# Designed miniproteins, single chains, continued (2): the designs that were tried, part 95

Each design is a single chain, and the fold is of that chain. pLDDT is the mean over its residues in the fold that is shown.

## One batch from the design tools (miniprotein)

Design m7512
Fold by ESMFold2-Fast:
Structure m7512 (fold): chain A 94 residues (1-94)
Amino acid sequence: RVEELIERVKELTLELIRAADAGDVEAFKKAAEGLVRAIGELLELLPELDKESQFEAEIVLSLAMMALSVATHSPNPEIKAIAEKALKEIDERI
């Protein structure tokens, strides 16, 4: 379950980066919405994880947040808006 969530966050982060690079607003939105959901589930589990899994989770969370932060500087206003919304939703859960 945890390993699946960590892998899902990683995959969605890569999809988000590819969609942003391609200017694919629809793909970016789907990746961002999926990422917010997966991060929410991972954050809920964090206190129950062993130290190794917690460390791995924090690394993928940091990478996802960095990718979203970079996307807020997108020249595409729709991608920027989606990224800003996703970051806000994640920050409200921390």
Scores: mean pLDDT 83

Design m7513
Fold by ESMFold2-Fast:
Structure m7513 (fold): chain A 63 residues (1-63)
Amino acid sequence: SLEKETLRAIAIMIGALAIKYSKDPEKARELVEEALKRIDESTPEQAREIVNELIKKLKELEK
């Protein structure tokens, strides 16, 4: 679906920036890769939750 494709693109964009500026780029990359895999296997509603979870985890990693 277009919504799921858009959420995947958003995850890629946020993930790329997070990896570049992260205190732990390797762990940031792992979180992004796992989220993208989960999105590909999810419904559009689940994909939104996965993106929200990814953002929270990336933010926590930087504390």
Scores: mean pLDDT 85

Design m7514
Fold by ESMFold2-Fast:
Structure m7514 (fold): chain A 99 residues (1-99)
Amino acid sequence: MDEEKERLIKEANEYIQKAREAVEKGDFETALEYVRKAIEIALKLADMGYYDEAVKILNQAIEILDEAGKKAKDPELRFEIEVERAFAVMTLALVKKMK
């Protein structure tokens, strides 16, 4: 469990970093894909009982989605970012109740 936990945290942090780089380059579709991968890992960590780690990843994902949503000019892409942000916020609230 601990070895898998450390691997998942490392993978999530790598996706978060790639998402931040994509936002900086104006590649919001790629940023959204990496954020989705980080959220999937956060959910897996929560299922394993690692709630604090899941919360940290979800908070970082929400920050990236907030920045991408403000910068994205395409209405469809902004809507997808807003939907993913709403999902991340709801997921964060649920994970916090599991603590």
Scores: mean pLDDT 87

Design m7515
Fold by ESMFold2-Fast:
Structure m7515 (fold): chain A 77 residues (1-77)
Amino acid sequence: MEEAEKLIKEAEEYRERGDYEKAAELYIKASELYAQQGDFLAAAESLRKAGEAYKKAGDFEKAERLFQGAEVLEREA
């Protein structure tokens, strides 16, 4: 859990700097770790944050796919 939380913190730092693409990549990695641990709600939340970051970067296609992935994880939780 601490490793995934560290990735979330790093993603938030990149987001604050305006590096939304890097922030999204780190949120996706955190989501993968949370899912491996069975924490599907935290995994879904991380994917939603990644989608929001891609939306701010102007990558609406990647954002939509991540929001769909978060919805699937929320249904599994």
Scores: mean pLDDT 84

Design m7517
Fold by ESMFold2-Fast:
Structure m7517 (fold): chain A 101 residues (1-101)
Amino acid sequence: GNPELRALAEALRAELEKLLGAPAEEAKEAAIEALRRALPGAEIRERTERDGDYEVVTIEARRGDLRITVTLGVRDGKLVAAAVEVERDGEVEGAAADARA
């Protein structure tokens, strides 16, 4: 594993964990701002899809060979789960949080 990528994933997971239970739009805006702070000048793209009773929001930030993907699980308009994946040169590290952790 890459300890720098793991540290970045864990730091972002900790910020996203604080958003658990927040309204979906507030959580999405906060996640985008966290990505802007973590990766200044990155190209940020988002997509939303349904998965059963969940709305899944995927936010990708890319700068050069570094990519950070945040996945937000929303149910009943609230953030119930969040995952972070950090990738550089084919190495991947991730961290996750949910409302039961």
Scores: mean pLDDT 84

Design m7518
Fold by ESMFold2-Fast:
Structure m7518 (fold): chain A 81 residues (1-81)
Amino acid sequence: SLLEELVELGRRLHELLEKAEELGDKELVEKILELGRKASEELEKAGEIEDPKEREEALKKLVEELRKRLEELEKELKELE
């Protein structure tokens, strides 16, 4: 489900944040925190959509964008090691 995917992405974001903090990369930490804030804001906006189909479409776009950005940040972290 979309909600389950969002929960999994949130867990990955949290793990990525902990690893970035361990490496002491402040720039990467800030990027991860910014992604989390943006995702939370977009999730709240999607929740305000009364039409179930439009809400589902907004959530699908959020999941896809968050996944792509998270994969980029995970790759950046791996290249720092």
Scores: mean pLDDT 84

Design m7519
Fold by ESMFold2-Fast:
Structure m7519 (fold): chain A 61 residues (1-61)
Amino acid sequence: MREELVELARTPAGRAALADIERLLQKNGKVTEEQLEEIAKRHGLSLETVRRMAELVEKER
């Protein structure tokens, strides 16, 4: 795991958002902008943070 992902997963909200992103990537192979917005809103994170998490997770695939 990249150090950025480790930092983002440090909080319960970051960890939950990361799990949601990984699940969507496994199911669909991608995460849409709409889905990123929903994850950000659901977990109280910024869209920028969630988009960065998705970017990093996709890179690890």
Scores: mean pLDDT 76

Design m7520
Fold by ESMFold2-Fast:
Structure m7520 (fold): chain A 73 residues (1-73)
Amino acid sequence: ATVEHAAGAIELAYRVAKTLPTQEQAVEAFRKAALNIAEHYGLDVEAVEAAITASGNDLDAQKEAALAVVRKQ
């Protein structure tokens, strides 16, 4: 259940980030939300942060990277 709840929360954070007026705001908001979600569910925060950082300023790539890390737990 924890992995499914965390994945759902990340997908919701992605949808919220997409409503923001700039890509920079969307990327920043998603990064902060994903790290908070990982911490809240007791997941590997450092792994999520590294995956998002490696994805650069691409919101779609950041979402897929964060979900991949979460689903491996």
Scores: mean pLDDT 84

Design m7521
Fold by ESMFold2-Fast:
Structure m7521 (fold): chain A 70 residues (1-70)
Amino acid sequence: SEELEQLKKELLKLIGEILRIIGDIIEVERELEKNPDDEELWEELEKLEKELEELRKKLDEVAAKIDELR
């Protein structure tokens, strides 16, 4: 159905966004290994973790809608 195709596209978009944020988190964590006292890096990590949590919630909502239509 059209609805299922649209939801699958949204799911793929969210997966792409999640992978990007995970990549950014890994980069910040590597920088923190070198500079563990860098307050700005810890703040950036917290912001990225919060963005990841929001995206994961959206992913769960879209996945649930897809499951309802299967």
Scores: mean pLDDT 87

Design m7522
Fold by ESMFold2-Fast:
Structure m7522 (fold): chain A 90 residues (1-90)
Amino acid sequence: MTSVEEAVEKNEGEVKEAAKEALEARKEAMEALREAETPQGVAAAIGGILAAMGAAFEALYSKLSDEEKAEILREGAEAARENAERARAL
């Protein structure tokens, strides 16, 4: 995912840290996808990956404030982690 990684590199401070957290949450969802044994688990893990990626694209390619970008990225990371946890439970 070159475009998201490039967008992270262009940001500093709080936005860059929040973006790294979202990428780590995406990694957790990707790992949950690899470990999923049910169709419901697969769907939940994919949902987590899409939540983290969607938040990253919305925040990092928008003209929002750094505070708004960081909030979107943290919400995306939380949704990705919740979906990864759900995938492991299914």
Scores: mean pLDDT 78

Design m7523
Fold by ESMFold2-Fast:
Structure m7523 (fold): chain A 63 residues (1-63)
Amino acid sequence: REEGLRLAREAVEAANAGDTRTAAELLRKASEGLPAEELRRYVAEIEDEGVRIAALAEVERLA
């Protein structure tokens, strides 16, 4: 769970830096240790609306 939280934070940071490929990989890894509800709370913090929508879709796919 702690590893999942770290990965979720790193995914948001990567997304906000424009590295959407790394963000997607980190979200997938985070989903192994975090419930989808917690992961959705982290992706809601992504600043870019288009990237946030894509991240939410990825979380839904992984759930």
Scores: mean pLDDT 78

Design m7524
Fold by ESMFold2-Fast:
Structure m7524 (fold): chain A 90 residues (1-90)
Amino acid sequence: SARGQQLIAQVNHQIDVLEKQVDELEKRIEAGEDPAKILRDLNAIETSVRSQKTRLDFYADQIPEAEKNAALARLDEVLARVAALKERIA
């Protein structure tokens, strides 16, 4: 559907933003930034991932299964990277 195509495009755009934010947080950790500030921003990324998963679930019937599964896989990869960075700063 047109709505499903628009939604998946918006979700993919948000995933691109989240991936870049994780890349920037990795650089900030390497630069020796305050772990408390890093943790706050990692938690914000997790909240954004949860929001995108909720959107995909709500519109599941309007999105091609392959595109939905690809977006979910990318979101899970972002969560895995966030979890690894949280372990690294602990």
Scores: mean pLDDT 90

Design m7525
Fold by ESMFold2-Fast:
Structure m7525 (fold): chain A 86 residues (1-86)
Amino acid sequence: MTVVLTLRNLTPEQKEQIRAEAEKLRERGLDVEVKEEGDTVTVTIGNLTVEQEIGLILRAIGLELDGAEVEIKRDGDTTTITVTFP
């Protein structure tokens, strides 16, 4: 399964945290691509299990509870999660 995370309205500190987390996922053997455009970062994570996808969705819901805007869309085996920080 593939998850595409689009993270918007990021501070420079948040972008550094995202880069660090992406590298940790690569170290675990996941296929991770990061694209940065201004205050937006898109992270594409391939070869996820259903359990790993559920974990990412739950984390995104946690961010929504903390005041972010979250949209989740599924198309086949690809889940797109868009998070816009306050």
Scores: mean pLDDT 81

Design m7526
Fold by ESMFold2-Fast:
Structure m7526 (fold): chain A 67 residues (1-67)
Amino acid sequence: AAAADSEAAAGRRGEALTPVVKLTNEAIQALEAGDEEKADELIREISRLTGVPEELLRQSVEAYVAQ
């Protein structure tokens, strides 16, 4: 099965989304502060957790900061 356990998947989904949101917010703050290295590291962590391409995440974060 693609999912190990339905109960574990439901619980982990909530917990997994919370860290992703937090990391995304920190990446935006890091770029606003001019800390590109920290922002890049946070984007890589989000990519690792979600499977979303790092480039797509970086574009989204940069678009948020650029406004």
Scores: mean pLDDT 70

Design m7527
Fold by ESMFold2-Fast:
Structure m7527 (fold): chain A 63 residues (1-63)
Amino acid sequence: SELRRRVAELQEVMRELSPEEAQEVAQRMAEIMERYLRGEISEEEAVERLEELIREARERIRR
């Protein structure tokens, strides 16, 4: 699924971050996934939020 693909991509990006930055990203990812699993947001909304988080994380690597 697209959701699984985005989670995997974010995990790859997190390997290039500092431990502190990776922890922040992991917490935000966990929050998105928890809201999705509770039915508070749709899969499409979860994917969009993960895409935004991936973009932010990539910018931290390429300053």
Scores: mean pLDDT 84

Design m7528
Fold by ESMFold2-Fast:
Order: structure tokens, then sequence, then C-alpha cells
Structure m7528 (fold): chain A 68 residues (1-68)
């Protein structure tokens, strides 16, 4: 479901901000998988774009955490 992808992406951002790069990457990968399933289940392009924005934010947070 699209809500699950949103939740996972937000958790990935939180984990990255806490410096837990491994957990953040696992949550990021899971969010991408759930997003793919949501698309197959009829998620709208608008909903998909919103989740992708959160996933991009998670990716940037992970990149910043790695710079330590």
Amino acid sequence: MIEEAVRLAKEAIEAAKNGDVEKAQSLYDEALRVLGEAVESGATPEQVRRVLALIDEAKKAIEEAKKK
C-alpha cells in the first residue's frame, strides 16, 4: 500500500539522521519494494511521485550520514 511506502521512507530518513546507515539503507530498499507493489496495485502517478520525493530525501540523508 502507498501508506506503507510513505512510512518506510520516513523511517529510513529518521534512521539516517540517527547515524544508523545500515538500518536506513534497509528501510530505503524496503520502501522501494513496497512502492513497486503499490504501483502494481493501482497507485496514482501523483501518489508515486510523493513517495519518490520522500525516498530521495532518505537517499540524501543516508549520503550525509556516510560522510562521517
Scores: mean pLDDT 82

Design m7529
Fold by ESMFold2-Fast:
Structure m7529 (fold): chain A 68 residues (1-68)
Amino acid sequence: SAEERARKRARVAELATELSQLQKEIDEAKKKGAEPEYISRLEAEKNKVQAEIQRLFAELGAEVFFPS
């Protein structure tokens, strides 16, 4: 539905913002010589966010290829 597509697009926008913030935190942590474990946790969270974005894009793409 249009409502479901709108919700998924909004979620992608939220996740993209979260991804940008995580990248900034990773970059700053590396510049400041933060603990390797802390940087690894941030990178793991970034990978999780990227995976969710890819999942939502796949769902949105399927709706384009298989219109009801």
Scores: mean pLDDT 81

Design m7530
Fold by ESMFold2-Fast:
Parts: C-alpha cells; sequence; structure tokens
Structure m7530 (fold): chain A 70 residues (1-70)
C-alpha cells in the first residue's frame, strides 16, 4: 500500500535520526499540491504507529480534512 510504504520510510528515518542523535532528515517530502494530502496521510499513519501524542494526531487529521474540503 502506498500509504504504508510512505509511513514505513518515515519511521525508518526517525529511527535513524534517534540512533545518530540528529534531527529527522525527511527525504522526498515536497509541498507540491498533488502530494500534500498523501504526505500528510502517511505522516498520520506513522504518528499512530509511533504512539505520538493524540493532540499531534488530531492536528494532522484536521489538516487533511481541510485540504480535502478545499
Amino acid sequence: MELEEKAERIIEELERSRATGEGPAVGGFDKSGEKVIENLEAVLLAAKKLGVPQETIDNIELAIEELKKE
């Protein structure tokens, strides 16, 4: 699944970042309108898998809904 692959890459990057003590290096993210929703959905999936705070998850969900609405 496209979303699952994207989320897995995000998780791998975060894990690598933690191992090196550096901030996350997000490769392949761009702000093209075509991929913004896809990128946010992948981030949402990764956030849920990593157990990040619910507030962060809610904010990502709101951003996705806003983009889908407009």
Scores: mean pLDDT 62

Design m7531
Fold by ESMFold2-Fast:
Structure m7531 (fold): chain A 96 residues (1-96)
Amino acid sequence: SAEEYLEKLKKEVEVPSHLEDAVLGLLKAAAAFLEKYAKTDELKEDLARTYADLGVHYYLKKDYESAKYYFEKAGKLYEELGKYEEAELMYELAKM
């Protein structure tokens, strides 16, 4: 389920609170770079993953509007790449 996936990601991506804003800033910079320069399916998948990571970090900060925004962006990009299982999971996370 989406909730089980989110709990798994929380355990795998646990960041010390004093580094959370720095990690968020780096992910936003990576997303901006990939949005401009990702021309291959592999780089577009890296972008989708970066959006998913942004969604998780915003969710952990209790910024649910930003979390939903990034999960929806990740879902749309996974769908465009034919990664339908990942897309469904992202859309389920966006509905939380």
Scores: mean pLDDT 84

Design m7532
Fold by ESMFold2-Fast:
Structure m7532 (fold): chain A 60 residues (1-60)
Amino acid sequence: ELKKQLEELYEKAKKAVEEGNFEKAKEYLRKYYELLGVKPSDEEIENAVKALEEEVKEKK
């Protein structure tokens, strides 16, 4: 079930980025990394959001 939660959080973060809701994207990514057993820094979350923006932008 942990893998399902991780996938759902990552997909929700992607959706939030697609919608331009970066606040929600950061919240989902923070929960994602916390479930992985790490406490992400604000800088790490910002980088993760930027990576999602790149992925979303490159995709049709």
Scores: mean pLDDT 78

Design m7533
Fold by ESMFold2-Fast:
Structure m7533 (fold): chain A 62 residues (1-62)
Amino acid sequence: SAILQEIKDLMREGRLEQAIELALQALAEGKVSRSDLIKLGRELLEEGDGAGATALYLLASQ
């Protein structure tokens, strides 16, 4: 998904607040699923971004 890629790119750039805002909007609009955010969180954790992973897991748990 183009939106998942944009969230990932924002996280990689250290734009955590913007990435969270986009993820929340996309989730609310049904453009991404909770499962998509969990999968992206796992990818971020594998890349060493524990903060980004944690943020996405918390969003997915709502």
Scores: mean pLDDT 85

Design m7534
Fold by ESMFold2-Fast:
Structure m7534 (fold): chain A 74 residues (1-74)
Amino acid sequence: SMARAEADFEAMKAAGEEAIAAAKAGDTVRAAQLAAAMSLLAIAAVLESEDEAYREAVLEERRALVAAVDAAMA
C-alpha cells in the first residue's frame, strides 16, 4: 500500500540520518547497522509502492544517504 510505502520511506530517511550522525561520530559499527536498516526499509518502501515515480524517489534518496554515510566515513 502507498501508506506503508510512505511510512517505510520516512523510516528509511530517519535511519539514514542516524547512520550519517554515527559515521561522523566515528561509531563505525552503529553506522553500518543503521545503513543496513536503511537499505531494508528502502526495499520495503519500493515493494509497497504503487507509483513508479515514488519508487524512483525512494531509490534516489537512498543513493544520496549512502553517499553521505560513505563521505562521513572517509
Scores: mean pLDDT 88

Design m7535
Fold by ESMFold2-Fast:
Structure m7535 (fold): chain A 58 residues (1-58)
Amino acid sequence: MYEERLKKDPNDAKAYEELGLELEKQGRLEEAAEYYKKALELDPNNASAQYRYRELTE
């Protein structure tokens, strides 16, 4: 799924965000926050990832 997409393009910020959302839905909030953080490292202007990261870390 998203992991295979990341193997082809490790700089795909959207794929990291989508993986974070999937982990959040599973209740794996710590892991979701780590993937949102990676998405923000690649695209700091991603408002969705910024919002989700803040919700999980505040």
Scores: mean pLDDT 75

Design m7536
Fold by ESMFold2-Fast:
Structure m7536 (fold): chain A 60 residues (1-60)
Amino acid sequence: SPEELAEAIRRIQRELKKGVSLDELRARATPVEQEAIDRFEKTNKSAEEVRKKARERAKL
């Protein structure tokens, strides 16, 4: 559910703050947490691509 996914995302953020790696989280993740991690990784890749395009546009 959307609520369970949101809670899983918050839990992942807390673990990352404690220094736990995404790979370690994946190894012990529930199905909902694995979906949250996949979404987080996809968002990070998209954000990096958007940042590159924004930097190119700022120079124009």
Scores: mean pLDDT 72

Design m7537
Fold by ESMFold2-Fast:
Structure m7537 (fold): chain A 81 residues (1-81)
Amino acid sequence: KLEKAKELLREAIRLAKEGRVEEAEELLLEAEELAIETGDLDLEIAVGLARIIVGVGKLIGEEQEGIIEAAELLLKALEEK
């Protein structure tokens, strides 16, 4: 379950890099649900922040690259724990 949430987060970042932001957001919602079910606070925070970052990127447009980089850094930090 925890591993599935991490995999969904990785896939969401990949989709965002491809410009498929709507699909990335859907996967982040699913990852957030799983993270809450696991009770892993670090994962919940990482997914929540990734959702906020991607959402802000949809509004701003040109921030897409920085947003994807931030999401990748959050995932890397989570995986190193």
Scores: mean pLDDT 69

Design m7538
Fold by ESMFold2-Fast:
Structure m7538 (fold): chain A 100 residues (1-100)
Amino acid sequence: SEDIKILEEARKIFDEAIENLDVSTLEQAIKRLEELLKKAKENNYDPVVISALEGALELAREALKLVQENPDSPEAIKRARFLLEEARALIDITLYLLKK
């Protein structure tokens, strides 16, 4: 159930990043997600959990790049939000599969 807890923590990080979308918040979210991924790998968590965290982290990094390169673009902010929502959905689907 530690693998479930790590995904629930990742889910909260995405909730916060989506609600407070800016460069600083995204950089902090990515750092926290990288620490969760490191913990999952070091403790040999379920490969499905590791894959979900890696995929979600990649989407978060793409979102950060969009906001950094286009800080004054409402379209870039909107696209970044959608990438974070996609990452959160990946975490949610993985949680569903592990709990059911």
Scores: mean pLDDT 88

Design m7539
Fold by ESMFold2-Fast:
Structure m7539 (fold): chain A 68 residues (1-68)
Amino acid sequence: MDEEKQRLLDEGAGLYVSLAAMEGLEKAKKIARDWLVKKLVELGFSEEEAQKIADEAVKRGEERYKAL
């Protein structure tokens, strides 16, 4: 579970960075967050937990994008 969560956090952050470069920040945040919430709920996380994890992944992606 923790390994799968970490994988999705890393994938979500990477997805945000790719989308932010191509589509812009607002669209990247929405798409990455929506994708992550769906994947996390499929893994058995509650909707509230999935939203918190997705928010963390987006935050990581935002920090990485700003560092570019």
Scores: mean pLDDT 81

Design m7540
Fold by ESMFold2-Fast:
Structure m7540 (fold): chain A 115 residues (1-115)
Amino acid sequence: MADLEAAVRAFREALEAVLAGDFERARALGEEAARHALRLDEASQREFAREFVALVEETTARAAAERKPHEVLARVAELAGLLARALEEAGLRELAAELQGAVGTAVAAARAAID
Protein backbone atom coordinates (compact mmCIF):
# COMPACT_ATOMS: atom_id res chain seq x y z
CA MET A 1 0.00 0.00 0.00
CA ALA A 2 1.12 3.56 -0.79
CA ASP A 3 0.27 4.50 2.84
CA LEU A 4 3.43 2.82 4.23
CA GLU A 5 5.72 4.80 1.91
CA ALA A 6 3.69 7.98 2.59
CA ALA A 7 3.87 7.49 6.40
CA VAL A 8 7.66 6.90 6.34
CA ARG A 9 8.24 9.85 3.98
CA ALA A 10 6.06 12.26 6.00
CA PHE A 11 7.76 11.21 9.27
CA ARG A 12 11.27 11.58 7.77
CA GLU A 13 10.34 15.06 6.48
CA ALA A 14 8.86 15.96 9.90
CA LEU A 15 12.15 15.00 11.62
CA GLU A 16 14.19 17.02 9.06
CA ALA A 17 11.90 20.01 9.76
CA VAL A 18 12.59 19.61 13.53
CA LEU A 19 16.36 19.62 12.88
CA ALA A 20 15.91 22.79 10.76
CA GLY A 21 13.92 24.48 13.58
CA ASP A 22 10.66 24.57 11.55
CA PHE A 23 8.42 23.19 14.30
CA GLU A 24 5.13 24.27 12.66
CA ARG A 25 5.96 22.31 9.48
CA ALA A 26 7.21 19.38 11.59
CA ARG A 27 3.88 19.18 13.48
CA ALA A 28 1.84 19.30 10.24
CA LEU A 29 3.99 16.54 8.67
CA GLY A 30 3.79 14.48 11.88
CA GLU A 31 -0.02 14.69 11.78
CA GLU A 32 0.09 13.61 8.10
CA ALA A 33 2.35 10.64 9.00
CA ALA A 34 -0.09 9.64 11.81
CA ARG A 35 -3.06 9.72 9.37
CA HIS A 36 -1.18 7.39 6.97
CA ALA A 37 -0.09 5.12 9.86
CA LEU A 38 -3.75 4.64 10.94
CA ARG A 39 -4.54 3.23 7.45
CA LEU A 40 -1.80 0.56 7.55
CA ASP A 41 -2.52 -3.16 7.92
CA GLU A 42 -0.90 -4.99 10.88
CA ALA A 43 2.18 -6.18 8.93
CA SER A 44 2.81 -2.71 7.44
CA GLN A 45 2.38 -1.11 10.89
CA ARG A 46 5.16 -3.36 12.26
CA GLU A 47 7.41 -2.45 9.30
CA PHE A 48 6.62 1.26 9.84
CA ALA A 49 7.50 0.83 13.55
CA ARG A 50 10.98 -0.53 12.64
CA GLU A 51 11.58 2.40 10.22
CA PHE A 52 10.23 4.81 12.87
CA VAL A 53 12.73 3.66 15.54
CA ALA A 54 15.63 3.83 13.03
CA LEU A 55 14.64 7.38 11.96
CA VAL A 56 14.33 8.59 15.57
CA GLU A 57 17.73 7.08 16.48
CA GLU A 58 19.33 8.68 13.39
CA THR A 59 17.72 12.08 14.11
CA THR A 60 18.62 12.14 17.84
CA ALA A 61 22.21 11.11 17.01
CA ARG A 62 22.43 13.98 14.47
CA ALA A 63 20.95 16.43 17.01
CA ALA A 64 23.58 15.36 19.59
CA ALA A 65 26.47 15.58 17.08
CA GLU A 66 25.32 19.08 16.02
CA ARG A 67 24.66 20.09 19.69
CA LYS A 68 21.08 21.16 18.98
CA PRO A 69 19.08 22.82 21.81
CA HIS A 70 16.95 20.59 24.09
CA GLU A 71 13.81 22.01 22.38
CA VAL A 72 14.75 20.02 19.23
CA LEU A 73 14.85 16.77 21.26
CA ALA A 74 11.54 17.69 22.94
CA ARG A 75 9.97 18.16 19.47
CA VAL A 76 11.31 14.76 18.32
CA ALA A 77 9.70 13.18 21.42
CA GLU A 78 6.41 15.04 20.67
CA LEU A 79 6.29 13.74 17.07
CA ALA A 80 7.18 10.21 18.20
CA GLY A 81 4.43 10.36 20.85
CA LEU A 82 1.88 11.44 18.21
CA LEU A 83 2.78 8.43 15.99
CA ALA A 84 2.80 6.00 18.96
CA ARG A 85 -0.68 7.23 19.96
CA ALA A 86 -1.90 6.56 16.39
CA LEU A 87 -0.63 2.96 16.65
CA GLU A 88 -2.31 2.55 20.07
CA GLU A 89 -5.61 3.81 18.58
CA ALA A 90 -5.22 1.17 15.83
CA GLY A 91 -5.04 -1.52 18.58
CA LEU A 92 -1.23 -1.97 18.65
CA ARG A 93 -0.91 -0.94 22.32
CA GLU A 94 2.14 -3.14 23.16
CA LEU A 95 3.99 -1.94 20.04
CA ALA A 96 3.14 1.70 20.87
CA ALA A 97 4.59 1.23 24.40
CA GLU A 98 7.76 -0.37 22.94
CA LEU A 99 8.20 2.57 20.52
CA GLN A 100 7.73 5.11 23.34
CA GLY A 101 10.41 3.28 25.38
CA ALA A 102 12.85 3.22 22.44
CA VAL A 103 12.25 6.95 21.76
CA GLY A 104 12.72 7.84 25.44
CA THR A 105 16.06 5.96 25.48
CA ALA A 106 17.29 7.66 22.28
CA VAL A 107 16.25 11.16 23.45
CA ALA A 108 17.83 10.65 26.91
CA ALA A 109 21.12 9.46 25.33
CA ALA A 110 21.18 12.49 22.99
CA ARG A 111 20.50 14.93 25.87
CA ALA A 112 23.36 13.39 27.90
CA ALA A 113 25.70 13.70 24.87
CA ILE A 114 24.82 17.40 24.38
CA ASP A 115 25.24 18.29 28.09
Scores: mean pLDDT 81

Design m7541
Fold by ESMFold2-Fast:
Structure m7541 (fold): chain A 72 residues (1-72)
Amino acid sequence: MDERLEKVFKKHDKNGDGKISVGDVRGFLEDLGFRPSPAELVRLIRHGDKDGDGYIDWDEFKEMMRIVLERS
């Protein structure tokens, strides 16, 4: 699972800084086969973007995915 998640993360990490934009969250969730509602997406982003800087690092991304899987 982590290897697939890392490949999706790297696909959206266009500048190689180890972060992705919160604007890409919907896209990578859909790439993984999830279809969150707008309300679920906002909640996931708020939980993942702990710094509030508009970007999600790899550790935040894994934590967000854990929440998605728990709610399936």
Scores: mean pLDDT 73

Design m7542
Fold by ESMFold2-Fast:
Structure m7542 (fold): chain A 69 residues (1-69)
Amino acid sequence: MSKEELLEQARLEIEAAEALLPRAEAGDVAAQVAAVLLADAALYLLEKAGGPEEEIERARELRRRALAA
């Protein structure tokens, strides 16, 4: 996987996790688990690719919100 491919995949996973977050916060356990896994995977890919700090922080915040749901 190239750096560009890792960044593209991470961004898609962030978008998917963000879409699930309202359901997770409403108490949907399946949505919460999916959002956590997607945010965690995005964070891993961003760190592996040496992605922008802003995107890494976005993924971390998303993961924290999903875990708190």
Scores: mean pLDDT 83

Design m7544
Fold by ESMFold2-Fast:
Structure m7544 (fold): chain A 68 residues (1-68)
Amino acid sequence: GSMKRKKILRLIGLELRIIGLELDIELLEKKLKEGKISEEEAKEKIKKLEEEKKELEEEIKRLKEEIE
């Protein structure tokens, strides 16, 4: 019922957030290549985004198991 729908909507939201983080990482890598940000700043920001991505991937895995 309604609970399964809520879990599916949350899953979609988490998947979209992962896509957003990947795009943010690509933009930071592009800015680094263009010399718009320092290597140190890019490395720190990318590390934080990769850590957030890992946490979201773990939540997605758990949620998929609950939907199945």
Scores: mean pLDDT 84

Design m7545
Fold by ESMFold2-Fast:
Structure m7545 (fold): chain A 77 residues (1-77)
Amino acid sequence: MEELRQEVNELAADPRLRPVALSMVERILAAPEEIRGEIEREVYRTFLEKARDPSATADEIEQAVTEALRATLERLR
């Protein structure tokens, strides 16, 4: 959890990405402890892949992260 926050904050130092990263981390931390690790893994991977592409827009990153979070929560219901 701490490592996730550090990596996300490092990549989201860009003002365009920071709101998406903060929203993502808060949603992960609000998840039940039992499933938080799986949500963290899927959402982390999606954010990192998208954020490293300089052509990706903030909207595209936000949509991808939101969709990954939703799909993971749905799978773990």
Scores: mean pLDDT 73

Design m7546
Fold by ESMFold2-Fast:
Structure m7546 (fold): chain A 75 residues (1-75)
Amino acid sequence: NLEPEIKKLEERIKENPDDAEAWLQLGKLLAEQGKIEEAEEYFQKAVDILEKKDPTKAAAWREVAKKVIEEARKK
């Protein structure tokens, strides 16, 4: 049951909307649940936040997000 982990990440985002790591982890959990469109939205938020601070890291996370979504779609 991933619900307690999701709730903690949602609370982190509510308190710190620029916590890119929390957005990324939420995206991964949603992808595991098959919620592909929601996962893509959260991955985009994480990448957008990082793009302003660290474009190289943002590019790396974008590639990770793409692979996670591709694997989730194979289910």
Scores: mean pLDDT 81

Design m7547
Fold by ESMFold2-Fast:
Structure m7547 (fold): chain A 67 residues (1-67)
Amino acid sequence: MLTEEDWLEIELALEIMNAVLYEKSGDYKKAAEEYRKAAEISRQLGRTDLADEFEKKAKELEKKYKE
């Protein structure tokens, strides 16, 4: 049976995949939202460096959308 950690790892992978796809298609708002979700899940998994990278990416994409 999948543990909570296993579910978080799967969810993280899906959010990263969606974020990259949205970024490549120019949907910067949706890409930023997915990167923020990835950052939150990364923090729950104790991957703080990864979470910081995703938060930084989300902020950069939001800036592009809001320009």
Scores: mean pLDDT 82

Design m7548
Fold by ESMFold2-Fast:
Structure m7548 (fold): chain A 73 residues (1-73)
Amino acid sequence: MEEEIEEARRELREALKESFELLDSSGKVPQQDVSRVVGLALRAVGALIDGDVEEARRSIEELKKLAEEVAKA
């Protein structure tokens, strides 16, 4: 369990960094889409605080996909 939580924390840190880089590089990202990315990031953080590794990873995956889609828009 602890190792899984630590791994999920690393995945979240990487996903947040990647999402930030993608959003920062895209000058045309709407504020509402940025808010959606932030919301998913907070959801992942909350799940990790609660020790829910599966929910955290699901949120991280959704965050990565949404950030990629927003950056391409």
Scores: mean pLDDT 74

